# Designed miniproteins, single chains, continued (5), part 70

Each design is a single chain, and the fold is of that chain. pLDDT is the mean over its residues in the fold that is shown.

## One batch from the design tools (miniprotein)

Design m18426
Fold by ESMFold2-Fast:
Structure m18426 (fold): chain A 98 residues (1-98)
Amino acid sequence: MKVYEATVTLEWEEENRDQAKKLMERLIEEAERIGAAVLSVDFESGTFRLLAPTEELLREVGRKLMELIDESGVVSSVHVSHPAMQEALEEYLKEKEE
């Protein structure tokens, strides 16, 4: 069975480190709640890896994570390695501006 992998990388200002770490814990909990497996968590670099059984699940995770990141205001940039998840992030941001 094919699995889909995405690496999520968060960047933040040093002053926001503790808030960003707490946000990252919440992002991991939400990804697992949706049905993704979370691997290779590094809170110091702001990086974690996701595995999902479908691209639709990666899109759902991506949209939800972007919602939480945007709501928090503590993250300066977000990068995701999988194109389906990246598209979901971009769609969320476009919908918010409309």
Scores: mean pLDDT 83

Design m18427
Fold by ESMFold2-Fast:
Structure m18427 (fold): chain A 89 residues (1-89)
Amino acid sequence: MRTETRRLLATPVGPNLSVSLPLEVAPGDIVRAQITLGGREFRGEIRVQLSPSGTLTILVEATSEADRARIASLKGPVEAEVTITIEPA
């Protein structure tokens, strides 16, 4: 298991938050993400997509009405603290 915390720009995309970063993962590895916005933790299940450019996109969907409202109120990209955990298959 490997855990990294990074300060990244999170962009609202409809009901979701999108974060893009370079991250090397092996086939079958499980990637989990935890996002903190303005000191409040935002937890969600992630989808990870590897682009041909070597950038991973993490899409986090809000699981509560309060978190969905927070995303909907964002006027653009916001700085977020992202903790990423990689577990080998």
Scores: mean pLDDT 70

Design m18428
Fold by ESMFold2-Fast:
Structure m18428 (fold): chain A 76 residues (1-76)
Amino acid sequence: KATVEQIVAAAIEAIGIKYEAENILKDEEAVKYAELGLKYAMEAMRAGADSEEGDEYYKKAREYALKGLKLLKEKS
């Protein structure tokens, strides 16, 4: 199951991707994916790190963060 540390790390990653997309590359789609990553990381924390629901939200957080990161790499 996802740990609190993993969920916090996913949230920090999403914040960093959002900052780069919004302020450096100005990529609205990447901002949207980063915001979804952060949203699902927050939902994972609300559901509880040791829960099945928390694990599924953590997976979604990572999926959206990676989609945002891929867009940033394509526009770099």
Scores: mean pLDDT 81

Design m18429
Fold by ESMFold2-Fast:
Structure m18429 (fold): chain A 105 residues (1-105)
Amino acid sequence: DEEKKLKAEMTYEATKLGAERIVEIARARVPELTPEIEELAKKAVELAEQGLKDLSKFDEYDAKAQELISKAIELLTEKDVRTGAAAAVAYVGAHVEAELELRKR
């Protein structure tokens, strides 16, 4: 329970941080897509939070959250490949930060 809860907490924080970074990149580089990217990011964070609240379905909620993040990155990539790459790197970076924090325990 404790280990699974910690993993869900780290995943929630990583998804939230990654989503915030993707939205910031969209606002700076592709403002016309910002409302759609914000909606995808918001739904992904809500799904990650649901996974934290219901650990029995964590994997299901996490998979759905990651799918929405992938859609956001794909939309950015279609408009500007460099912007999509920056968003992907920012998202991976957020997950690496969360993984490093988990490994300290």
Scores: mean pLDDT 85

Design m18430
Fold by ESMFold2-Fast:
Structure m18430 (fold): chain A 68 residues (1-68)
Amino acid sequence: GARDETRRLVEEVAEEIGFSVSTLYQAAKMLGISRRTLAELVREHKDEIKAQAKNAEELAKLILELVS
């Protein structure tokens, strides 16, 4: 179902960027967006995120800058 699809997407994206699922969930909460939306944005900007973000706060800040 939709919940399993979102969980799988977040897990795959976390593995791609070397972050934990919990880190992505915290970043989504900080930004006020869905876990799915964050995972899609992270996948789109994975190279910038790998280069610059080291934790949930830095990830949230970088995503906000990239979509502004």
Scores: mean pLDDT 81

Design m18431
Fold by ESMFold2-Fast:
Structure m18431 (fold): chain A 99 residues (1-99)
Amino acid sequence: MEAVKQLEKDPGNALANMLVGASYMAFGDYEKAREYFEKAVKGNPNSAELWNNLGISYMRLGDYETSRHYYQHSLDLDPDNQVSRDNLDRSVGEIERRR
């Protein structure tokens, strides 16, 4: 809740939305983390890191198909991103596990 106050001056700020999303992620509120990372990618759609963070949020919520899609998008923007590659492999593994 306190981390959300950072957005009062600029609700569309990609960095502010990323920081709020990261705070919700740290507290285990993955639905709110997802919402704030979605706002962050709207402000900075070319950030591989933000697409990766969206993927992590969806993975934590058990939506492995959507997380795979966002990890792939992160890799399309930054093919050398080892973290997104590792996360993509994990999401594929969860999908193949028979859900």
Scores: mean pLDDT 80

Design m18432
Fold by ESMFold2-Fast:
Structure m18432 (fold): chain A 73 residues (1-73)
Amino acid sequence: EEYEKGAKAGNARYQEILGNYYASKGDLEKAIEWYKKAADLGSATAYRNLAKIAEFQGREDEAAKYRAKAESL
């Protein structure tokens, strides 16, 4: 549960943490990869973060879809 390797073992919470870490470093490509993994496991937080990145990148349609998915969870 609190093991740092849990993200690589499929833990959505740790995948969110890695997404946040890469986003804070400006590595949006890696941030998106980890958020997508967490989102696939049903993380509403990951969908919200994907929406924010999509908005920042000008991908408004994709951002709206991620927002809707987060609200449906």
Scores: mean pLDDT 79

Design m18433
Fold by ESMFold2-Fast:
Structure m18433 (fold): chain A 59 residues (1-59)
Amino acid sequence: SMEAARRIARLALIAAGVTPEQADELIDSAKSEDELFDAVEKVTGISREAFRRAVEAAL
């Protein structure tokens, strides 16, 4: 779900050194899980596939 994806993305971004404020801005700009996966990959280097698996495991 988008809610689970947002929670995991926020944690991943902060763990990679992004501030909570910057993480929230990036997450709020994403209109879909695919856009969120793309943003996380570009900022953190976590692959879209690995991120998708983490979101599915959190559901």
Scores: mean pLDDT 79

Design m18434
Fold by ESMFold2-Fast:
Structure m18434 (fold): chain A 57 residues (1-57)
Amino acid sequence: MIEKEFPASYAEAYAVAKELLDEHGEVKVTSKTPSVKDDVQALALGDARAERARAEA
């Protein structure tokens, strides 16, 4: 583990929280968009969501 909370851990926590909010269907939009490092982590998170949507389609 090279960092602590901001790296992949943050992305995963964010995805989980977003999933819970989506289930309620009240507000699926995020609270805020941080600027960890704008690296593959952000892209990976976005890619995962897109791929899941396609698979479920």
Scores: mean pLDDT 45

Design m18435
Fold by ESMFold2-Fast:
Formats: C-alpha cells, sequence, structure tokens
Structure m18435 (fold): chain A 98 residues (1-98)
C-alpha cells in the first residue's frame, strides 16, 4: 500500500528532522522537507501523477545541488534546494534551522 509506505516514510522523516536536525547538513534538512511534503500529498490522496510532477520539479535543483556538494559548496547547494521549495516548505525549513 503506497499510502501506508508514505505514512511510515513521513513519520521517520519528521522524527529525524525534529530530533536530529543538529546532526544534519542544510542540504539534508531541505531534502528531508521535500520528501516529507511529497509523502504528505500521497497520504492526503493527491493523485500519484500530480505528486510525480511535483517530484520532477525538484530534479534540476537536486542535480545542481549534487554537483555543488561534490565541489564542497554546501551553502550554495542548500540555497539551490531552498529556492525550489514552496512557501510552506520554506517556513518548515526556517523553523528547523532556528
Amino acid sequence: DLVEQAREAAEKIEKILKENAEKLSKPQIIVGVMQLSLARKIIEGVPLEEVEEEARKFEPALERAAELIDEGRYEEAAEVLYEALEEEEKKKVEEILK
């Protein structure tokens, strides 16, 4: 069941972000928020096709961030990932990074 898998993933991601944020890099936190957002949409019954389209919107940012991380440019990688987020996701990242 895709919804059950999404629920388990969301619970694990939210726990990691809540309890272990200080052990994660900024890019890892932002990717975690991206994954949490997609999982929540699946749980809410958003059609899988729409969730896949949303995931595809993140692909260019994820590819660019991977290149920047390989170069040791973690702050620029975080910026690229952050700009790909919607306003609600950006607020979630800001709350975690306090």
Scores: mean pLDDT 84

Design m18436
Fold by ESMFold2-Fast:
Structure m18436 (fold): chain A 83 residues (1-83)
Amino acid sequence: MMEEWIEERLENHTEGMKIALNNIKAVNYLLLASRYYREGRLDLAIKYLSEALKLFKGSDDDLQTLLRAFGIPKSLYDEAKAK
């Protein structure tokens, strides 16, 4: 799938679509971070969580709800945020 190409096309269409796409991409990175955290691969979990935090555009409450839904502990979030 040409995910990067689809992202670029949406970013060139509207600002609202760009925000929505970046949030979808952030959720994908949260899923990867959650998986690596469960596998004990903390380095990769922190890396992907940091990428998700850079892309996410929303309230802190919404972000915390997503972190809880994906089983990401606040300690891992605090470490990724410091990066």
Scores: mean pLDDT 76

Design m18437
Fold by ESMFold2-Fast:
Structure m18437 (fold): chain A 78 residues (1-78)
Amino acid sequence: SEREELERGVRLALEAAERAINDPRTSDESLRTVLEELGLDLSLVERRDEPEVRRELLERIREALRRRLEELLEELEE
């Protein structure tokens, strides 16, 4: 099912983003690439050493992925 594939893809993307944000070995450049693809503000990446900023980044990514999944599911139901 195309719906199941999209849902799985978004779940894997969210898991990868969560790991990347919480891993200090992840480069700022890699995170900027992900945020840029999602249309999100890049300015928080430089402050991700702060736990509050990491939580904010993760919530923004989670919301962006949720919105993108909703859009893609609507396209499938059209």
Scores: mean pLDDT 76

Design m18438
Fold by ESMFold2-Fast:
Structure m18438 (fold): chain A 73 residues (1-73)
Amino acid sequence: MTGLTPEEVEELRAEFARLDKDGDGYITPEEAKAAGREKLFKFLDANGDGKVDFETYLAARAAEKISGVPVAP
């Protein structure tokens, strides 16, 4: 479970939806690059499968908010 409030989860869901241009529930490298989040995507896509789901994104963003340090600037 992430250490986020429901409001923070909704903010991150909206952010994810903005990155997920296809609405397929995954962020692709092209979508992340277009949004200026290519470095974050590469960090989250550790397996190199070319997609990041919302749960992975939420977990990483929760860690950033808790530590106060960006996972990928």
Scores: mean pLDDT 70

Design m18439
Fold by ESMFold2-Fast:
Structure m18439 (fold): chain A 72 residues (1-72)
Amino acid sequence: MSDAEFRIIGAGMRAYQDNRDTVSPEEAFKKGLEAAKKEAQKAVDQGKLTPEQAKKAIDQTKKLLQRMVNGE
């Protein structure tokens, strides 16, 4: 994966971890996904990723966050 794709995943994971002890698992998941989408939009706007690559990174982040919510 590119550095920009790793940053998207990392942003989502960090936001989830920062919130997981203070909000519901569903809300922590939403916050993680929002952080990933924000970072993805920034990468697309800066020409670092295509919209398709950004979507794949978001989809991958969503799968990882879902596994964390499920206790995996």
Scores: mean pLDDT 82

Design m18440
Fold by ESMFold2-Fast:
Structure m18440 (fold): chain A 94 residues (1-94)
Amino acid sequence: SPEEELRRFAREALRRLVALANENRDDPAISRAFLEAATLLQELVEGRVSAEEALALLRRHIARLREEFPDNPAVAEAVALLEEVIRRLEEYLE
């Protein structure tokens, strides 16, 4: 189902964000930002935030990541991953 596909992708994205945070543990600000994104995806997977709420929060988080950490390859990967979650949320809500 579209909901199961969304949750499956969100779980995969969450795992990758946690891995990125661990790979960047020597940069506490970047690591923290990735864990905050992972927490939001966990809340989406667990049904603690609606798809509409997650969409708004993810858009805000991406904007913040781009502003605070320009030209960082790990942040670029995290942003691309979160943009794919947003794309799937938008398709799910249509």
Scores: mean pLDDT 88

Design m18441
Fold by ESMFold2-Fast:
Structure m18441 (fold): chain A 60 residues (1-60)
Amino acid sequence: SSQDILKETIETFVRISDLTDEYLAALQASAPEDHPAVRAEYDKKVAEVRKEYQERLAKI
């Protein structure tokens, strides 16, 4: 239903927002030379959340 799609979308947005906060904290805690690795880990986690979102939408 449209309500289920909206719920999954909001929950996914919140998860990505939380990951972004973790990413920013990790950048502040790490040396500049490590920032590409920190960014790659963030991108990987966001991709996993987006994949889970698409899989859940497919079941609605």
Scores: mean pLDDT 88

Design m18442
Fold by ESMFold2-Fast:
Structure m18442 (fold): chain A 99 residues (1-99)
Amino acid sequence: MTEEELKRRQELAEKGAEEGYRIAKEVSNSPLTAEAAGHALGLAAVYDPSVIDIARKLKNKGVGVIIGEAMDHAVKVSPEGRKAAEEAMKLYREAVKKE
C-alpha cells in the first residue's frame, strides 16, 4: 500500500465515522449506541464508502437495521471488509447490551 492510499483510507474512516455517528444519533436515544454505530459505519466506509448512503436511506428503520445493512454491504466487497464489519457489529451489540 502506498502512503497516499493509506492516508486516503484513514480520511475515509474518519469521515465515515463522523457521518455515521451523525446519522445514528438522529435515530438512537443512546449516546453509547450512536458512538458504536458511528464507529461501525466508519470501518465499513473504508472498504465501501456507499455504506454511508445506505445508512442515510435506512435511518427511519432504526439504528439496528442501518448497521445490519451497512455491514452486509461491506462484507460483500472484500475479506478485509468482512473482518472489519464483524468487529464493528460486535462493538455495536456490546454497546446496546450496556443500555
Scores: mean pLDDT 67

Design m18443
Fold by ESMFold2-Fast:
Structure m18443 (fold): chain A 58 residues (1-58)
Amino acid sequence: SLAEELIAAIEAQDWATAQRVYAEIVALGEAAQPEIDLLRERGYTFYADEIEAAIAAA
């Protein structure tokens, strides 16, 4: 999933990949909910909140 790819990129400090995957999740809009939920479950609450806010602002 995109959330798992984002987590892996963050843990690897691969910020180029992390930014690309973040943008892909935001581009899903309402369909991003499962990815946001997974990020929250894995303790990546900051990223989940940022994605949710970015989608709401679109």
Scores: mean pLDDT 86

Design m18444
Fold by ESMFold2-Fast:
Structure m18444 (fold): chain A 81 residues (1-81)
Amino acid sequence: SAEEFRRVAESLRRIIEEMKTLSEEDARRATTWTLGQLLRDYGDSLSPEQRAWLERQRAQAPSWSKEEAIAALEEVRRMIE
Protein backbone atom coordinates (compact mmCIF):
# COMPACT_ATOMS: atom_id res chain seq x y z
CA SER A 1 0.00 0.00 0.00
CA ALA A 2 1.00 3.66 -0.35
CA GLU A 3 1.14 3.94 3.45
CA GLU A 4 3.51 0.96 3.73
CA PHE A 5 5.78 2.41 1.02
CA ARG A 6 5.78 5.80 2.80
CA ARG A 7 7.02 4.05 5.98
CA VAL A 8 9.65 2.16 3.97
CA ALA A 9 10.82 5.44 2.37
CA GLU A 10 11.16 7.02 5.85
CA SER A 11 13.14 3.99 7.06
CA LEU A 12 15.41 4.22 4.00
CA ARG A 13 16.04 7.92 4.70
CA ARG A 14 17.22 7.01 8.22
CA ILE A 15 19.33 4.08 6.94
CA ILE A 16 20.99 6.36 4.33
CA GLU A 17 21.96 8.88 7.03
CA GLU A 18 23.33 6.05 9.22
CA MET A 19 25.37 4.67 6.31
CA LYS A 20 27.26 7.96 5.98
CA THR A 21 28.86 7.15 9.37
CA LEU A 22 29.80 3.55 8.47
CA SER A 23 32.99 2.10 6.98
CA GLU A 24 33.11 1.10 3.29
CA GLU A 25 32.62 -2.60 4.14
CA ASP A 26 29.83 -2.00 6.68
CA ALA A 27 28.00 0.31 4.26
CA ARG A 28 28.13 -2.38 1.53
CA ARG A 29 26.84 -5.04 3.95
CA ALA A 30 24.06 -2.75 5.17
CA THR A 31 23.02 -1.96 1.58
CA THR A 32 23.07 -5.61 0.49
CA TRP A 33 21.00 -6.58 3.55
CA THR A 34 18.54 -3.69 3.07
CA LEU A 35 17.92 -4.49 -0.62
CA GLY A 36 17.45 -8.19 0.21
CA GLN A 37 15.00 -7.37 3.00
CA LEU A 38 13.00 -5.03 0.74
CA LEU A 39 12.68 -7.79 -1.87
CA ARG A 40 11.67 -10.36 0.77
CA ASP A 41 9.13 -8.15 2.58
CA TYR A 42 7.76 -5.99 -0.26
CA GLY A 43 8.64 -7.75 -3.53
CA ASP A 44 5.03 -8.82 -4.10
CA SER A 45 3.87 -5.19 -3.68
CA LEU A 46 6.26 -3.88 -6.36
CA SER A 47 5.53 -3.70 -10.08
CA PRO A 48 7.35 -6.36 -12.16
CA GLU A 49 9.63 -3.60 -13.51
CA GLN A 50 10.43 -2.24 -10.02
CA ARG A 51 11.10 -5.75 -8.71
CA ALA A 52 13.39 -6.62 -11.65
CA TRP A 53 15.29 -3.33 -11.18
CA LEU A 54 15.72 -4.01 -7.43
CA GLU A 55 16.91 -7.57 -8.13
CA ARG A 56 19.58 -6.18 -10.49
CA GLN A 57 20.66 -3.62 -7.84
CA ARG A 58 20.84 -6.40 -5.22
CA ALA A 59 23.11 -8.48 -7.49
CA GLN A 60 25.45 -5.51 -8.08
CA ALA A 61 25.51 -4.29 -4.44
CA PRO A 62 28.54 -6.39 -3.27
CA SER A 63 30.74 -4.61 -5.86
CA TRP A 64 29.70 -1.06 -4.89
CA SER A 65 31.71 1.60 -3.08
CA LYS A 66 30.09 3.25 -0.06
CA GLU A 67 29.23 6.27 -2.26
CA GLU A 68 27.58 4.01 -4.88
CA ALA A 69 25.69 2.11 -2.14
CA ILE A 70 24.29 5.35 -0.68
CA ALA A 71 23.33 6.62 -4.15
CA ALA A 72 21.55 3.32 -4.92
CA LEU A 73 19.50 3.44 -1.70
CA GLU A 74 18.54 7.06 -2.45
CA GLU A 75 17.34 5.91 -5.89
CA VAL A 76 15.32 3.07 -4.28
CA ARG A 77 13.75 5.62 -1.89
CA ARG A 78 12.78 7.90 -4.81
CA MET A 79 11.32 4.90 -6.69
CA ILE A 80 8.94 3.96 -3.84
CA GLU A 81 8.00 7.53 -2.79
Scores: mean pLDDT 83

Design m18445
Fold by ESMFold2-Fast:
Structure m18445 (fold): chain A 77 residues (1-77)
Amino acid sequence: MQEAREQLEQLARLAREATAAALSGDLETVRQQSLVLMDALGEARRLSAVDPEAAEQTARLAEEALDTAQRQGQALL
């Protein structure tokens, strides 16, 4: 459980950093950061078997970040 929590905290930081990079980057950066966020969301959901509450919180952050990145990508088209 402690290791899963540490990993989820790292994924939450990654989601925040990816969102900032997508908002300040070009279309290629948005695409790259969207892939990073999709991977982070998948990992957070896998960890729900170990720590469902922390995993749900991190998954929500990754989903919000991914939505922001996708909207930014659409705006740049």
Scores: mean pLDDT 78

Design m18446
Fold by ESMFold2-Fast:
Structure m18446 (fold): chain A 60 residues (1-60)
Amino acid sequence: SHMLEQLLKEFQEQIDKLLETERARLKKEGVPDDEIDARLAQMRELLEQIFAEQLKKLLS
């Protein structure tokens, strides 16, 4: 549905903003790009799993 598609889009935009902020922080701390990419990939996976469970509960 259009409503579900919009919710998923807003959710992805929130994750993207959170990960962008974290990337900037890690770059400021001098973390290598490869390590940042690995950490952000793990963080994205965890956030997507958490929010998928939250959406599942909301839709039930």
Scores: mean pLDDT 82

Design m18447
Fold by ESMFold2-Fast:
Structure m18447 (fold): chain A 87 residues (1-87)
Amino acid sequence: MSLVEKVEKLLDELNIPKEAKEKILEVVREMEKRMSEETDPEKIRQIAQDGLERIKEILLENKVPPEKIIEFLQKLNELFQEYIAEK
């Protein structure tokens, strides 16, 4: 299962609004591509951090409850760490 597929499942499980879901999946696709092409561990970490921040902003703009944002970002960070560890 790709990183994008894992994130889509997580968004569905947390009932994130469709508009926010679509924007977040675009960010995740961009991140996965950038991380797959990067060999520097520090730059890979930076890509993941930048993506998490962009996703947080999307969730806030779409008025997702703070509790859901925290839960989603924690689980998303775990998925990113797993992806990085598998490289």
Scores: mean pLDDT 82

Design m18448
Fold by ESMFold2-Fast:
Structure m18448 (fold): chain A 73 residues (1-73)
Amino acid sequence: SMATALQAIRDELGALKAEADKRKKAMREEVLKVFSTGSANEWYKVALEAGEEIAKLDRELAARETEVQQILG
């Protein structure tokens, strides 16, 4: 049914958001760990890489949310 298909799409988007949040949390925790244990150069590199990966995840998630909005009207 249409309702079942729409629910499946919402559930998939929810799962993708949860996985993205988990990955972002892990990356932020790594940045904090390197800040406490590493050099300024090591921290900067890890923070930059984490920032780029988070931005990529946010763009991918935003694209998926836009696709879902277009399907829903």
Scores: mean pLDDT 81

Design m18449
Fold by ESMFold2-Fast:
Structure m18449 (fold): chain A 118 residues (1-118)
Amino acid sequence: SDKFLEKAEEYFDRAAELLGDEEVRELMLKGVEYARKGDASKAASLMTSAGLRIVEREVERGVTPEIRKAREYFLIGMAYVEASLGDYDSAIKSLERLYEKYGSEEAKKALEEVKKAQ
């Protein structure tokens, strides 16, 4: 769904802004481009690369509130990408974990949007 990919881009832009890392932004947006083409494998590969770069920022800067929030936004964006590809089960499971285990109100809101579309 184009609406879910637009939401993914919004969350990925927020994550990249918090990190101050243009390379993470490029990886995430390229992943959205491949998801839009239906290439789930390339999208997943680019998301893995983006996630590893976020871990590099954590090692470099420590686990700051900004990095924790960037990770939260990244994971919400990934769930929207999964939902856009029809993988509602993975998207819902990831968002439920963020909400129930970590108290993410943003993930709760995303969960409601994803469930409404299935």
Scores: mean pLDDT 87

Design m18450
Fold by ESMFold2-Fast:
Parts: sequence; C-alpha cells; structure tokens
Structure m18450 (fold): chain A 97 residues (1-97)
Amino acid sequence: SLMEQYRKLTFEELAKKFLELAEQFKKEGSDPSTVGMLENIAKLLLETAKGDAQAAEMLKVAAAVGLTVFRILEKKGELTELDREAKVLLEAVLEKL
C-alpha cells in the first residue's frame, strides 16, 4: 500500500514528498494556507532528521493539525486526490515519531 511505501522513507525523503505536493497544490490554485502548512512540515522534517528535539515536537503538532483538516474534508466528501496523498504522508510521519 501507499502507506507501507511511505513508512519506509526517511524524514528527508518524506520532506521531498511534501515539497513536491506543495508545488502541485500551488499549480492547482489551492489555498495558500495549505501550501504553507506542507512547506512548514517539510522544514520540520528536515530539522528533525538533524536531531532537533524541538523540531520533532513541533512536527508532531503540525502533522496532527494537518491530518485533522484532511479528515474533516474526507467526512464532507471533499477530499481531492492531492488531499488524500497529503493525508497518507501525514499519517506516515506521525507513525515514525
């Protein structure tokens, strides 16, 4: 499954996936707050990979908030394919922390 593939990725590889998604969200004209959230999570993933304990705690909070947003969209039937990809990546991040 996609989740099993993402669980195998390092924090740095996950950060690259979030940056790729952020660019796709920009191209599709998505809300700037969603783009900013994905870019911030990528930054926190890279700092966590360097052993920054504060970044790891901030990442945990940011990922949980982001996941909550996508779960609300899913319940409303408004989840896009890009949203679904972001949701799975966020779930993989939280399982690794």
Scores: mean pLDDT 86

Design m18451
Fold by ESMFold2-Fast:
Structure m18451 (fold): chain A 99 residues (1-99)
Amino acid sequence: SVTRTVSAEEREAAARALALADRLSEEQQLRIVRTLAEIVLESESVEEFERRLEEVIAGLRPEEQAALRYNGYYLIDGMEVDPERVRELAREELALLEA
């Protein structure tokens, strides 16, 4: 389950992030996936993952910030339910990107 209270503005931002995903190039989408996978594997806890995610987001353009934030918070839900599964998926994703 989500640890954070989601505001109406955050729900609208999430919906816009999904719409923006259709506008991202394949290279931009793969870069986001790679970045999220690396943060998952470098983080020892959900709290550390959230901190690292926000640090990365701060350096990006608004369109990329929205996409990363939406996907990142989705991963936080996964990390709370089954962290080992999320880490396994992150390792598999990175292996595919390096191939």
Scores: mean pLDDT 68

Design m18452
Fold by ESMFold2-Fast:
Structure m18452 (fold): chain A 94 residues (1-94)
Amino acid sequence: SPDDKQKAQGLDTIKISFQTQLDQAISVVPYNVDYAVKMIQQGKDQITSVVPDMKPIMDKMIDAVKKKDVEKAKKLGQQVIDKIQKQIDQIKSK
């Protein structure tokens, strides 16, 4: 339906924006943790406005970034991306 196409497109836009923010935030962690946290916090605000169920995982990711645990942050970020992609796939599937 037209509504399903609009929802899928919106989720794809959010996914792309978040992936860019995540990659940049992780790259900055060794140089400026406060800035990395600010970037992920902005990503959280954007994602949770559309997918409220993402709040717990985004909070865990912010905590990981604050602790400079980049491997945990990457893993949690990938889980967010995968979950958004799964919703897109479900909308596109019959």
Scores: mean pLDDT 84

Design m18453
Fold by ESMFold2-Fast:
Structure m18453 (fold): chain A 67 residues (1-67)
Amino acid sequence: SSMVQQLKQQANDVLGQGLKQSTQLQQQALDKLKAGGSLEDVQQLRDQAGQYWTQSKAQVDALLQQA
């Protein structure tokens, strides 16, 4: 059905966005570290990357359960 297809597309979009955002935050953390930024800022960015990825995967699972 079109609804099942829409939910699967939404799941793919969420997963893709989660991967991109997590990767960007990881890159920001690395750039901060290379520039001699504070370890606190680096850890904050890494934590945000992990949390964003975990939340995105949970949202994907919820969408796929509806499909």
Scores: mean pLDDT 85

Design m18454
Fold by ESMFold2-Fast:
Parts: structure tokens; C-alpha cells; sequence
Structure m18454 (fold): chain A 82 residues (1-82)
């Protein structure tokens, strides 16, 4: 039986790991080659966060992942503005 569901909303139910992967890919595209060291650092930190907080509530895991991405962007912008 066909359930009336928004496919875009359903796609947003990806695992925390899939969400992290998409955030890293987006960051890599936005920062380019000059940002690669910051993307690599963020990717490593994301792996650490996912392992450390794997038993934490999803909201905590998402908050930690967002924090890593925002810090990577901030570090990159700080270098560009220096």
C-alpha cells in the first residue's frame, strides 16, 4: 500500500555516519584544494566523535558533528583572513 511520504524528508533519515559523510563532502567542495588539510583534520575528528559518542543520543552525536564542521570552516577562514 502506498504511504504518502515526502521522499526528501525520508532521505534525511540517513544514519549519523551518512550525514557526517555528506557534511565532509560538502566541506571539501566548498573549501577546495587549499582547504584540504582542514577537511582531513575534520574527517579524522568526525571519526573520533562517532566512536566516542556512538552510545550517546542522536541529538548529541549530531551536535558534536556540527561542531567539528563549524570549527573546520572557522580555522580555514581564519587562515584566509590572516
Amino acid sequence: MEMKMNEEVANSKDSIEEQAKRLVESLRKDLGEEGEPYVEKAEKEIKRVLEEYKDAPESVQVAKLVGVILRAIGDYWQELLA
Scores: mean pLDDT 72

Design m18455
Fold by ESMFold2-Fast:
Structure m18455 (fold): chain A 88 residues (1-88)
Amino acid sequence: SSELELGREATLLGAEATSVLMTVTVARRYNITLSEEEKQRLKETAEQVIRRARELQRRNPDASPAIREELRDAIRTAEEAIEMIEEM
């Protein structure tokens, strides 16, 4: 169903955003220097999550509250990752 497909994509976007944030958090916590190329790739991945999540929000205004929350959380998590990368 379209609702199941949307829920799966929202969940995958959340997982991808969380993976980027975790990578940056671990690097910061252990004082690991990320190369400029690694930072750029992580930032591009986070920006891709934000763009796709916003596209899904526009196309699915009547999505369930749970899916809407997951999309908002994915965007927030990705934005936090970008902010942390820019501070490094």
Scores: mean pLDDT 91

Design m18456
Fold by ESMFold2-Fast:
Structure m18456 (fold): chain A 67 residues (1-67)
Amino acid sequence: PALSAELQARAAAIAAELAPLAEAANRDPALQREAALRLAEAMGELAREAGMDVSEQLARERAALEA
């Protein structure tokens, strides 16, 4: 099961939006944190839109680390 056309379009849009920031971050360490935070936020939103409960996956990973 591949990503839907809608999710692929959303991912492409996010990549295009973040591409200039990623390039700038490669030259400026201060922008590396911002780029990482923006990417993490975008990925979390995409996962939610895909119908994946990443909060449940995150909770399981945390529980495994604490066990």
Scores: mean pLDDT 66

Design m18457
Fold by ESMFold2-Fast:
Structure m18457 (fold): chain A 70 residues (1-70)
Amino acid sequence: GPLTPEERAELARAYRDLAESVAKDPRFTPEQQERLRKAAEEMATAAERGDHAGFLKARSRLVELQREAE
């Protein structure tokens, strides 16, 4: 079923924490850190708004960026 507002807020916090974590991860270049951070923040924003389509788009972007950073 659809996520509750509380579940969406918790999910948004998790993705914002991920954004902060990747911005500090020395395994990635500064450019990669910034791109990953933005994608994670977009996921957080979409999740908080209940924007399922926006969330999937941002998630796909994050996955693509992670594959490129291998």
Scores: mean pLDDT 79

Design m18458
Fold by ESMFold2-Fast:
Structure m18458 (fold): chain A 57 residues (1-57)
Amino acid sequence: APLSAEETERNSLIVKAANAYLAGKEDEADELADKARPGSTRDAIRANVAAQRAFDA
């Protein structure tokens, strides 16, 4: 199904947060993740980034 404008914006913020985590900019990444969706989003993105780093190692 097509994403709504709000879902598209949230996904853009999630991608930006993930890239910031990969760059080591944790404060910026946390702010972006919280802006996308407060609560578990920060932990979910961090877990995905940690898995990506482990895979690349």
Scores: mean pLDDT 72

Design m18459
Fold by ESMFold2-Fast:
Structure m18459 (fold): chain A 97 residues (1-97)
Amino acid sequence: KKKEEAIKLLNEAGRHIVEAIRALRAGDLEAAVEHLERAIKKLEEALKLEPENKYIKEALEEARRALEAARAGDAEAAIAHAHDALYYIGKAIEELK
């Protein structure tokens, strides 16, 4: 089912966001950017399956804000937006159950 596939993509995105947060805390901005880009790709794929899901849209917006902050070298802002992305990923998964 499309919902089951979207949940799988959301879980994959969430794992990449967690790794991005770890990289940001370690000062590894290059690894953080790579993980955020992978998470964004998974969120975009999930949104194609569930285009009206507002929580996937919010997660994608927050992940993109985290990526821009990480690219700017603002680790604190990047971590904050990454946590917001995780919150919305969790909300999206719960709604799709």
Scores: mean pLDDT 91

Design m18460
Fold by ESMFold2-Fast:
Structure m18460 (fold): chain A 84 residues (1-84)
Amino acid sequence: MRAQYVADKAIIKKINDPKSNIDDIVEKLSKEYNLTDEEAKKAKEIAQTALNLINSYQKEKNETAKKMIIKEIEENAKTYEKKL
């Protein structure tokens, strides 16, 4: 799903640049990958949900769970790129 891929890419960019705004990243990537308004809205929802989960693990000092979810997001994005 293109919305999932855009969300995954946005999360990776946000993690690498903590000062960036996740919504701005999703908007830019949605335009770059020609998402519909509906797909862009879904990408934003997915990205916000995943970022909230990562922040929750960070707050709980659960480094293992945080690293695992980030790795899964990175692997999912790479897998999608190979199938394009």
Scores: mean pLDDT 82

